# Ledger of designs, part 4: designed miniproteins, single chains, continued (2)

Each design is a single chain, and the fold is of that chain. pLDDT is the mean over its residues in the fold that is shown.

## One batch from the design tools (miniprotein)

Design m4107
Fold by ESMFold2-Fast:
Structure m4107 (fold): chain A 94 residues (1-94)
Amino acid sequence: SVAEEVKRLKENVDAFIATLTDIVDTAARTLSPEQAAALRARFDAIVAKLKEEIEEIIKKLEAGELTPEEARKKVQEALQKAFEEVLAALRAAS
């Protein structure tokens, strides 16, 4: 069902964000307070944007504007972009 697909997508996104949060928190402990604050602020912005993109995908899936397969593809693309942005933030903080 669409409700089961939405639940699965939300759980996958939450797990992804939790994993990235752990990576960023680990890196932040090795940085100066100023560098750690800058990294966390950039990470928070990336996560906020990702959540907005996922919310729009879910809204379109629930409205029947996207198939489950199209929604999964768009979520995967959004997660990959967020991952690349987090890697760039980690490199900039070093």
Scores: mean pLDDT 90

Design m4108
Fold by ESMFold2-Fast:
Structure m4108 (fold): chain A 71 residues (1-71)
Amino acid sequence: SLKEEIDKVYEKAKEIAKTLPEDIRNELLQLIDVLYEKAKEAIDAGNEDAARQYIKQLEELVERLKKIAEK
């Protein structure tokens, strides 16, 4: 389901963000939470297209976080 998909991406984003320095971490965790909340609201409203767009944005954020965290 879309909810399972967004929950998975959200947990992955938070896992990576928590490994970053506090100043960067706090800003990124807030952005992750905002995107997750918007995706859940879209799912609850039955707006699959909006939900998929927020999931995509969170997935793209995960890829950016991986690059920041890599050695």
Scores: mean pLDDT 84

Design m4109
Fold by ESMFold2-Fast:
Structure m4109 (fold): chain A 77 residues (1-77)
Amino acid sequence: MRPVRPLADGTLVEATVRRTLNDKGEVEDIKVLGIVRDGELIPAVGALALFYHPDDPTKRYPEERIEVVDVRPVARL
């Protein structure tokens, strides 16, 4: 996953995550709350939805089909 901008550890962020739904290149953008840790986004809420197919929760998305396209600080904790 793409590293976040140089934000302090523990910063609460809102990330826009893009999922590739199929081999035709159809994509879905979803917003996830997360916390910055060691320069990476750690999803805090809604994270499980990133890893499973919307129509079938037994099917997992590969990480290559998940891309962080935007990260913004929400507030100081």
Scores: mean pLDDT 61

Design m4110
Fold by ESMFold2-Fast:
Structure m4110 (fold): chain A 80 residues (1-80)
Amino acid sequence: SALEQARQYLQKGELAYSEGDYEKAAEYFEQAYKYALQAGDLRLATVSLQKLADAYEKLGDTQKAQQYRQQAQQLQAQAQ
């Protein structure tokens, strides 16, 4: 299911992040976000965006990190 794929990509992203592979982590977190939205799981989508922002911050892309954090904050307000 989309929810299972979102969880799998989130886990893969976290593993890549822990290994210092921030580009791969960002790719996996982006997939987690897309599948979470398809599943209607706004909480998982919010978590995925927060982790995506963290990955871009590690990559030095402060603009993308800020944009994803802003998007996560907006989605978090909707998920409550």
Scores: mean pLDDT 89

Design m4111
Fold by ESMFold2-Fast:
Structure m4111 (fold): chain A 62 residues (1-62)
Amino acid sequence: SEYTSFFEKIIANSSLSDSGKQELRNFYLLEVKNPEISPVAFALSLIGKEEDLKLNEKLKLL
């Protein structure tokens, strides 16, 4: 399906960690029947969360 094609491209081209990619796969498996949010929007939120975590870890060392 077109949805599967978009999902694979998001996974392949994302800057997400392996754990973030797995979280995105879990989202796709649970939501594919009745998606309330697009996989792109979810992927962007995960990327932002991972960037925020990296910043917080740097601040914690100060």
Scores: mean pLDDT 65

Design m4112
Fold by ESMFold2-Fast:
Structure m4112 (fold): chain A 72 residues (1-72)
Amino acid sequence: PLLSGQEAADRNRAAAKRGVDAGAAMARELGLERQRHAPPEQLQITREIGEKLREIGKGVDEELKTGEPVPA
């Protein structure tokens, strides 16, 4: 049996958000590991990359909310 359109969309949105959250958590953990080994200049670059990843994640979350696909 197929879920109704709205139920399927809600379920897909929740699953995609969990994936994005898991990916963000993993990226943060890798960032912290690099912080332990990198000089201060590279730590700042790592922070900037982390902020960009957050912005991308927010964009994906908004696109999922509107039902439009995010380009690859």
Scores: mean pLDDT 63

Design m4113
Fold by ESMFold2-Fast:
Structure m4113 (fold): chain A 83 residues (1-83)
Amino acid sequence: FEEQEEKARERMKELYEKAKELAKKLSEEELKKKLEELLAQPSSRENVEQALIYEIALAIKEGLEELLELAIEKGVTLEEYLE
């Protein structure tokens, strides 16, 4: 269980790092457009993961970077943070 939790935390950190890169390279408008395109596609693991990356990138653009970093360090998902 501990090993699976650690892998899940590492995965969340990977998604966050990808989101930070996107937030640096793309505008808020570009991120919103791409997210809308992803949400219009059939649900798949890859599309859901990509949508999460873009949602995190948008949150970074909105100035929630410190809160997202804190949530990831505490091992909570973005979904749990919003709950």
Scores: mean pLDDT 70

Design m4114
Fold by ESMFold2-Fast:
Structure m4114 (fold): chain A 110 residues (1-110)
Amino acid sequence: SAEQARGERTLALVEEHDRKGGLEDVKRQYEEIRRLAEELMRLADEVAKKDPQKASEIRQRVMELLREAEKAYEEALKDPSKVKEAYDTLQRVRRGLEEVRAEAEKLLAS
């Protein structure tokens, strides 16, 4: 029927839009993660003046999270079926970096 054909077209358009949007969202998330990581490395330099050991731990955590983000982004670029998995990984990495930021800011406020 006409209603069924309309439903099928709408679903196909949503799926195509989600595929294209997913890769662009992954790229945007990765670029934001890179900028946040650079900011946190500068923040770690300030922490180092108060606590060199904590600064080292922050730097190591940021580098580990950034490597995880890079791997997810590269996999998404090579395989469209990995875009959703990459997006979920980048969201998790971003949360991890925001937690590191909160810890660093708390150390500097002390």
Scores: mean pLDDT 81

Design m4115
Fold by ESMFold2-Fast:
Structure m4115 (fold): chain A 66 residues (1-66)
Amino acid sequence: SAAAREAVRLALAGRFEEALAVVRANTDDPRVFDEAGVALATRGETELAREVGRLGREAWPELWQP
C-alpha cells in the first residue's frame, strides 16, 4: 500500500515515529505497519524491520494481548 511504502521510506531514514504517524493518520491499520516491516526485511534491512515490529507492538497493544 502507499502508506506502507511511505513508512518504509521514513524507516530507512531512521524516522520511525514519523513512519508510525503516517500509518496511523492514513489507515490506522497495524497490518499496514507490519507490511512495512516485512518490506524492510525483504530488502535485507533486518534491524530496521525489527524496530518497526517493536513500535507496532507498542502502538497497538490491544492487538498483541492474548
Scores: mean pLDDT 79

Design m4116
Fold by ESMFold2-Fast:
Structure m4116 (fold): chain A 106 residues (1-106)
Amino acid sequence: SKEDLLKELFEMLEGYFTLLVRRGASEEELEEKKKEIIELVKKILNGEAGPRDLIPYGVDAGLAEMLRGLGLLSEEEIEEGRKLAEEVKKEIAEKIPEAKPYIESV
């Protein structure tokens, strides 16, 4: 369901952004990725996106979790990734109110 896709996407965001930070993504790249996520949320709500559209986020989140388990992520990288995930969730809650219940469930 679209509800399950949104919950899965929001659960992946911390790991996804942690990996972007670790890869040395610029502030411009981070802002572009936030915009892509906002557009993906709109597409999920409109029935225009499915599970395959979440694959890049899931792969990167999974890699981030693996690196964290191996002690290869700094606390700074994890904290910045969490901050970026919370920033995009806040923007989604403001711009797409119908997505807010799925943000608050994760």
Scores: mean pLDDT 87

Design m4117
Fold by ESMFold2-Fast:
Structure m4117 (fold): chain A 62 residues (1-62)
Amino acid sequence: MSESVKELIERARELAEKAPEPLRSELLATIEEVESKEEPSVGDILRLIGMILDAELALKAQ
């Protein structure tokens, strides 16, 4: 797994700690799916980025 993907996973974990449900559970599930793969697909990475953006937007709405 690349350094960039590892950084996204770390950011996602930090956001999951602060995110409200159901985004927290969805973000954690997406992290586990990406981490379960030696080489995640571009679709897996884009899904993780989308979940990170959703969590950031939810936190700004608070």
Scores: mean pLDDT 78

Design m4118
Fold by ESMFold2-Fast:
Structure m4118 (fold): chain A 98 residues (1-98)
Amino acid sequence: SNIDQFVSLFMQVMSYYSPDQQQRITRELSSITQRMQTMSDDGVRSAVIGFLTSQRRHSIGQGNDDAAQLVQQSIDIISTMSGDQIVQGMQQIVQQMG
């Protein structure tokens, strides 16, 4: 499913980060996921794409082109998903990382 593909890609992105970076990102994801419960579908998609776009720029800045490409693939999948599917994927990522 699109949810499983998104979760798989993002878990692969997380494997490129240090434990400290993983904890920071997990806290940011948890915060975003909580706020998404009160957002419209377009709001959810915009918020997650904005977060991923920031992570892609960070990966490029660190010289990690492989991580940046995986983040771009995550953005591409998110653009095809409903807000509910995005929220479910984000919840699964937070659960697996926390």
Scores: mean pLDDT 86

Design m4119
Fold by ESMFold2-Fast:
Structure m4119 (fold): chain A 81 residues (1-81)
Amino acid sequence: MTLEELAELYAEARRSDSLTPEQEAAIKEIEEKGEEYAEEVMRKMAEMGDPYGRAVVIGKEYAEKDPEGAAAELKKLAAEV
């Protein structure tokens, strides 16, 4: 699957009442490729506007550089949803 297809299927799986075989396959592929690839999927989800993906990217990008700024941005995102 492409990175975009994996991001779409994972976002759908998170909102779904039950997993389809395609969604299960997408989750397994992300898991097998490891944490670095899971981060790429989360980044793609953030680019697509997914709130969870955006929260992960904010935490990852800013947590080490500016923990206070990261906390402020996460609070803003939480207030929007």
Scores: mean pLDDT 71

Design m4120
Fold by ESMFold2-Fast:
Structure m4120 (fold): chain A 83 residues (1-83)
Amino acid sequence: SMSELQKLLKELKEISEKARKIEEENKDNPKVVIETGSIDVLARMTIYIYEKMIAQGKLDEDKAVKDLENFIKKLKKKLEEIE
């Protein structure tokens, strides 16, 4: 549903914010900075792409929800491995 899709996009925003916070707390660690920066960029780009696809009416909503749930799980795992 559109409501579920919006919840997932909000969760990506929270992942982006958490990645930036970890980066700020670890500025002297280049590996952490690169890894958190990658997560932040991927989350923000994904939000941008999906918001554009929603606006264009070209989105398979059920597929988008499944794809985003899988992507979010992968990003959360990567972030937990850094933290």
Scores: mean pLDDT 87

Design m4121
Fold by ESMFold2-Fast:
Structure m4121 (fold): chain A 59 residues (1-59)
Amino acid sequence: APLTVAQLADAAVRFAGASREAGERAGEAALKGDGIQAGKEGHVSDEQGRSLAAMAQAF
């Protein structure tokens, strides 16, 4: 079924929040000297941000 405007807005807020949280975890990992974990969390943040942008454009 097609998404309602309310469902799309809710999904966008969740994607934005998840991207920000992954960015925060990447920063925490970097401060602990865990470069591998920092890179993984940074990649997750970028991918979620791109998903949000694609969703906004596709609607």
Scores: mean pLDDT 70

Design m4122
Fold by ESMFold2-Fast:
Structure m4122 (fold): chain A 67 residues (1-67)
Amino acid sequence: MVDQEEVDEGIALIAIAIAKLDVKNGRVTPEEAAEYLERLADRMEKQGFTVGAEKLREAAEKIRAEA
């Protein structure tokens, strides 16, 4: 009922939310959070999950820009 790409996007959004929360709470630096999201995006893109990968890359760029 949910497209595979939509499920993958959901996973990406959860990862982004956790990364942003960890930065806000001082658990990781913005750079560490961005690097984590980029590595996850690379893995998702290699598996053909382009929507999730795009969301993760956009979030990583925004986190770095806010640093």
Scores: mean pLDDT 77

Design m4123
Fold by ESMFold2-Fast:
Structure m4123 (fold): chain A 64 residues (1-64)
Amino acid sequence: SDLDKQKEAAKKEQEEKAARDERIKALIARIDAIFADDPQRRREILLKPVAEQEAIIAAIEAAR
């Protein structure tokens, strides 16, 4: 039925949203930890797209 299909789609959308929210939360926590002493650099990174933020953090962690 169309109702069952709409219910399934809504559930999948909620699960995808939850996964994105968790990923963003983890990314922000990593940015906060890395730039705890540099609020200006932290702000610059937070203004970038999520994909660019992830790339920057990955590059910094790889350089350890």
Scores: mean pLDDT 80

Design m4124
Fold by ESMFold2-Fast:
Structure m4124 (fold): chain A 65 residues (1-65)
Amino acid sequence: SEREARLAALRDAALAAADDEVANGVISPDLRARLQAAFAAASAGSLADVRAVHREAGDYAAALL
């Protein structure tokens, strides 16, 4: 569906940005792994879990979603 395609595009962009932030030392690899898991969970429901993981990273990471 269009929604599923948009979620997949958002996921790919957010994870690419998260990989760059890990490389730059802004977020931990553990937080990046949790973000990936949250997107997998969100594919069937809401983005609330993705937002919660980003909130744990602080205001900057929350802005990516």
Scores: mean pLDDT 67

Design m4125
Fold by ESMFold2-Fast:
Structure m4125 (fold): chain A 112 residues (1-112)
Amino acid sequence: ITESQATSVVEKVLKKRGLSVPSTGLAALILELSKDSKIAEALRKAIQNKDAGKFGSILLFVNQLDDPSLSNLKTVAREIQQGKGPVLDVIDAVGLDGFLDILLEAAKELKI
């Protein structure tokens, strides 16, 4: 999956929901979810199960790892920890369930 494909699908999903928010943070998150890794697999499973608690705990775990390849996930984890940021603005607009629905719809469209 390319950045352009992730951005296009995220913008389509946001538009269907009447949301006019920047897609860049969500597109970066979708790219991380498309990776062949144990972390990406665990995050996909949490999203499929709509398990917000598990999704959040995985991100907080990632934020403790000294791995620069996880920078996009660490950014989202920091937004959650601090209660602010562009990804949190989406969560504030649609709720946590709505946020997971957006990720699930985008993941299905991209066959993640």
Scores: mean pLDDT 76

Design m4126
Fold by ESMFold2-Fast:
Structure m4126 (fold): chain A 66 residues (1-66)
Amino acid sequence: ATTKVAMLTPEQAEQFGLKVGKNEVDSDTFEKIKPVAFLVQEVDAETLETLEKIAEKEQLALVVLK
């Protein structure tokens, strides 16, 4: 199974009330994030874990669609 994800800068994350690292959002919130996110992908569990580590290391927000 795959999961839709987006990545935001810390400044963009603050605009949406999100934190650095992993955030879980509904589809309405995800659709608002998609046009401003610098990364939007559909990923497997292994890739999701890698992106979460990157987000923490680089101080980015990872947004995961529930």
Scores: mean pLDDT 85

Design m4127
Fold by ESMFold2-Fast:
Order: sequence, then structure tokens, then C-alpha cells
Structure m4127 (fold): chain A 74 residues (1-74)
Amino acid sequence: VEAALPGQSKDPEKRKAAIYVTAAGILAAALSFEGADELAEEITREVFEAMESGDAEKAKEVLERAAEAANAVA
């Protein structure tokens, strides 16, 4: 569960990372609902890692992976 407000950092890279992480988390929840629990768990783990690092590139990759998986089940 998220306990921090996304995009609150004045660092633009950390703001982007927070936004991408939030979107990826929503997609991971959708994947779990469709029964792709292993993929949802992997993406959730990567979301936490990207959130801790504040790396926008890493967060963007997690989001792209989550979106690709969600599109595959839609």
C-alpha cells in the first residue's frame, strides 16, 4: 500500500519516478485481478525498487512492462 504522495519532490527525476510508479502500481493491481498474480508480484517488487531509487528511467521501464502485460490480458 502507498503511504506517500506522488510527485511531491522538487527534483524533476524523482517527480517523474513517483508518477510512473503510481501508474505502474495501478496496472499491477489490474493484472492481479485478471489472475496474473506472478506478473503482478514481480511488477510490484520493481515498483518498490524504483520508488526507493527515485530513478525515472527505472520507473518508466516498470510502467512500460506493466502496460504491456495489461494489454496482453485485455
Scores: mean pLDDT 72

Design m4128
Fold by ESMFold2-Fast:
Structure m4128 (fold): chain A 71 residues (1-71)
Amino acid sequence: SPKQQQILQLTIDTFRQMADLVDQYIAAQIALRNATTEEEKAAAQQKIDDTLAQIRGLHDNYQQRLQQIDS
C-alpha cells in the first residue's frame, strides 16, 4: 500500500541517519578515552552530548512522522 511504502522509506532514511550518528558517538567516546588534557576531555564530552541530543531528536521525529502516516 502507499502507506507501507512511505513507512519503509521513512524507516530506511532514519536508519541511515542513525548509523551516521552512532559512528559519530563511537568516535567521540574513543576521543574521550584518548584525551590527555581537561580541554580535550571537555571537547570530547561536548561531542558525546551533542550526538546523543541528535539521536534523541531523530528518534522523536521518526515516531512523530510514523504516527502521521499511520493516522
Scores: mean pLDDT 89

Design m4129
Fold by ESMFold2-Fast:
Structure m4129 (fold): chain A 79 residues (1-79)
Amino acid sequence: MNKELTKQALKRAAELVRKAAKNGDKEKAKETAKQALDTVKSLKGDPEVIKLAKKAADAAEKGDMEKAVKYLEEAAKKA
């Protein structure tokens, strides 16, 4: 089942968003959060996991990197 792949992708995305935010690379953080959402959709993730990944992408777009990381970590826990 794709659960382990979804979980690992979301954990990696959370780490990359956190790293990009620390480096001041806001565009990279936004791109990473969007890619995580696309990856979860392509892996046919649980609708609740997709919803959390979307919240993460929306938070990153608004510049709230702390919320973006938190939503990605929550999505990984539910994957």
Scores: mean pLDDT 80

Design m4130
Fold by ESMFold2-Fast:
Structure m4130 (fold): chain A 74 residues (1-74)
Amino acid sequence: MEEKYKRAREAILEVPGIDEETAEKASKAAFDALKYYGPRGAFEAMRKVLEEAGLDPVTARIAAARAVYALTSP
């Protein structure tokens, strides 16, 4: 569980223009949403946080998809 959270945060930090605080906030939002709403909920929660931080929709979707994959992969 902790390893998957760290991988998700690292996947977000790969995207230029995201600082560690924003990556942590987005990762936490996705992890919390995953518990209650599943992978799609996690994706939407993260995408929204990243778009609110100023990322374009395409980049936000790519970052969210990578992070959710990291959270849900074995």
Scores: mean pLDDT 77

Design m4131
Fold by ESMFold2-Fast:
Structure m4131 (fold): chain A 73 residues (1-73)
Amino acid sequence: SYYTSLAEALQRMLDEGERNNDGGLVAAGIGTAYLMTHGGGAARKALRETQDKPLDEQIALGRELIARLQAVG
């Protein structure tokens, strides 16, 4: 489904971000998932709330979002 494909894409971005210590990629992945599901306002809020967090917290937020996408899907 669309949500399963989006969850898989986000998981790949989280894995790459963790591997490369790239919090910007993790935050971008989370923001993109919100943009594709909730729109630009939600995406901007998610980016702001995520980008200032340490990488481990960003990854935890991404995993939570993946679980929500899979539950809808």
Scores: mean pLDDT 85

Design m4132
Fold by ESMFold2-Fast:
Structure m4132 (fold): chain A 98 residues (1-98)
Amino acid sequence: KVLEEVKEAIKNKDYEKIEEIAEKTDDFELLEKMGDIIEEEGDEEAAKALAKGLAKRYPGENPAAEGSAIAAAIINKEDPSKYVTEEALERLKENLAR
């Protein structure tokens, strides 16, 4: 699974790879695991890379804000609905499936 690539990217500070994985993955559970690993490592730049990758999946006016909010929720193990609307979260899940 891609999870080992994520661990290696975080340890090597390969933030471009983290962003690419977040942008291309069609597995929302993988994004949650990525957030867990980034939180454990305490790497703020990795968290930003995750948010940038997620933002690229959103259509609309504020994809960066929506992606950052979801990444923050994942990293802090909080409900994403605290930061984004149900519709925005469903859009992310649909985009991950495409």
Scores: mean pLDDT 69

Design m4133
Fold by ESMFold2-Fast:
Structure m4133 (fold): chain A 92 residues (1-92)
Amino acid sequence: SMKKAQEEFEKLVQELQELIAEVAKELGDIDESELANVPEELLKRLKERLEELLEKAKEVSKLPLTPEQKEKLAQLIKDIEGTLAYIDSLLK
């Protein structure tokens, strides 16, 4: 149902906002270009959390979402995948 899709989408957005707030609290105000300066252990933990969020985002994408929610979710998936690829490049 549309209501269930909206509730799951809002949960995903909340979980992502909570992760961003946690990262900001631990690292300070850091963007993706500064991840190379982050300790390897913290990069590995961030990767695990982002992989979990990506899995949840893909599950939410199977729900009947509005066009606006679909666009926002597609952008979130793209951003998470890009960040994961960058972290993987730093961990080699």
Scores: mean pLDDT 72

Design m4134
Fold by ESMFold2-Fast:
Structure m4134 (fold): chain A 70 residues (1-70)
Amino acid sequence: SSRGQEISERIQRLSKEADKLAAQAKTREERQKVIDVESLLSLAEMARSYGDYELAEKAIEEAEKLIKEI
């Protein structure tokens, strides 16, 4: 579906951003937040794969909030 495609594209963009932040992370706290972001994106992809788009979008929103704190 178009909603599933948009979720997939959002996950891909945030995953690339998390990879960049992981390379730039200098503190334990920053590294932990990157791990938490990656975990949320894994949850979002799992939820998307079985059609739970609401859960996927909530996980993406939480990942976006954490990225802003890094």
Scores: mean pLDDT 89

Design m4135
Fold by ESMFold2-Fast:
Structure m4135 (fold): chain A 64 residues (1-64)
Amino acid sequence: MLSERAKELLKEFQRKQGLKEDGVFDADTVFAISKYAGENGLTLREALRSLGLTDEEIEEVLNS
């Protein structure tokens, strides 16, 4: 399960992107973060890290 911290960081990102603020790594959230990553020349993992997620939290998100 994602940490409460990771969930809150995803909610903040979702709010900024105009998405539902549920902290769930759903298809819309995956699309939005992938677009953000591409716009900044980052991998998906690097983009998630830039949002403040730890490497452990990133593994939880990607294996959910």
Scores: mean pLDDT 79

Design m4136
Fold by ESMFold2-Fast:
Structure m4136 (fold): chain A 64 residues (1-64)
Amino acid sequence: MKKLAIVVVGDEGLKKAEEMKPLFEKAGFEVEIIEVEDAEAAVELTRELLEKEPDVEVAAILPP
């Protein structure tokens, strides 16, 4: 099974990720939602996940 990590910043990001989770689960992904403090931490975590877990897809929900 392919894993999908959704990296979010703050409560609005969490709400959007919660809405998107069932759509990705229907597509055959195991979805994990990870909350981070800011956009910089989100970028760093995304890079780490892509390097360490090549079978993991990553989506980021950043504030405008």
Scores: mean pLDDT 77

Design m4137
Fold by ESMFold2-Fast:
Structure m4137 (fold): chain A 120 residues (1-120)
Amino acid sequence: SAEDKNLAISLINKIISEEERHIEEARKNNDEETAKIEEEALKKLQEILDNSSQLTPLELLEKVKKILEETIKKLEEHKKRAEKENNEVAVKLAEKAIEDYETALAQANTLIEVIKEKQK
């Protein structure tokens, strides 16, 4: 439905806004690795938005879910490296990004469940 599509697009726009903030903060703290991980995710989400007219709400949310899961994994690996290097700033930046992405992932999963229930 148009409502479900608007909710999916709103979630993507929220995630993009969070990624832009994380990139700015990472660069201010010379955390180039977090910035690169976030920029890759941002590019993929923008590509999904550019193709949103060709995608169902469920397809949009499933693609977003995959990007969030892959990005969380990359941030967790970066966090482990930062911890070994005693880079407390990079650890905190990665933790905040992971928390925001896990929250977005939970929201995406809830919307997927609601849409699937309506199709029954």
Scores: mean pLDDT 89

Design m4138
Fold by ESMFold2-Fast:
Structure m4138 (fold): chain A 113 residues (1-113)
Amino acid sequence: SLKERAEELLKRVKELARRVGEQLPVPVVVGELLRGIGLALDYKDDPEKLLKLLEQTIARLRSRTPTPRELLDALSLAYAGLQLALDDSLPEEMRKKLLEAVERLVELVEEQL
């Protein structure tokens, strides 16, 4: 069921990235997509650091009105978290924590649109 939850969240992240991306120049959108891929690769061996970064991003988005670029940054992190949550080599408890953090981050981004 973790895989089904991650796949549904990935659909939501893609739609939100499309909507936020309409407000930004194409090179910025492409750069943020590449950043999401890079973060997943960088944190594959250190998923706890990515989890902390997701939690810090959630706290920042709650404290003030984010810019479109900050929303796209958050979605890039959400994408990285989802890629790690889909990685069967990671412990199930870590994958669950990543999914819960991504789900909360996605909900906060949706509230800002």
Scores: mean pLDDT 85

Design m4139
Fold by ESMFold2-Fast:
Structure m4139 (fold): chain A 96 residues (1-96)
Amino acid sequence: SARREEHRGAVDNARGLSSYLINWAKKSGNYEEAGKGIYEAFKSLADAIPENREKALELGEKSKKLLSEAAKKGGVKADEALEETNKGLAEIGASI
């Protein structure tokens, strides 16, 4: 349906932005800012489409895992670099 297609489009856009930010972090070394951007993207998705809050949290957690793995390969302590991302995703989870 059109509504389902619109929701899928918004989810795909958040995924695309997350992938871009992870790739940018790998090139720039700025994992903390990338993590914040990922949280803000999925929070924006959850706020705009409340029916997708669970999906936004799922995709946010997956993106956090990929960013954490990239940070570790870059020699960065992922737990410290992703503290704000962890907090933000927990706030989305609390809204479900």
Scores: mean pLDDT 76

Design m4140
Fold by ESMFold2-Fast:
Structure m4140 (fold): chain A 58 residues (1-58)
Amino acid sequence: MDRSHIRSVRGLLNVAQQSSLDDALRSAQGARTIARSSPSARPYGDRTLQRVQQLQQS
């Protein structure tokens, strides 16, 4: 399991939740890009992006 990539994705997720919705979306997209380089981190990046998009709609 790629622990460093998962930590990076979690860090970006925390930043996304604390930022404005626009900044949160950009952070989530960054997390997804990092997640693509590691198969174990991919689900975290995708879920983060989807969650931020749902928050933008509400």
Scores: mean pLDDT 61

Design m4141
Fold by ESMFold2-Fast:
Structure m4141 (fold): chain A 79 residues (1-79)
Amino acid sequence: MKKVREGAKLASDKDIEELARELGLSVETVREALDDFARSDGTVSSEVAIRLIWVSRGISREQIRAIEEWLRKLAEERE
């Protein structure tokens, strides 16, 4: 649950640029999404709310889920 939030706090500018290229999104869009996850309380409810907001803003569900999984992996690599 907290790993998506932790990953968002750990992501460097280089990580954000790489993720943006992989997903075909702008760096600004990815940075804003990561800021939302970093500022969340780390609960599943907050993650679902952020996902729905970003889908409403034009990101596909698959793209936002890929961001969530990438952030979780980044947090796990720290362990």
Scores: mean pLDDT 79

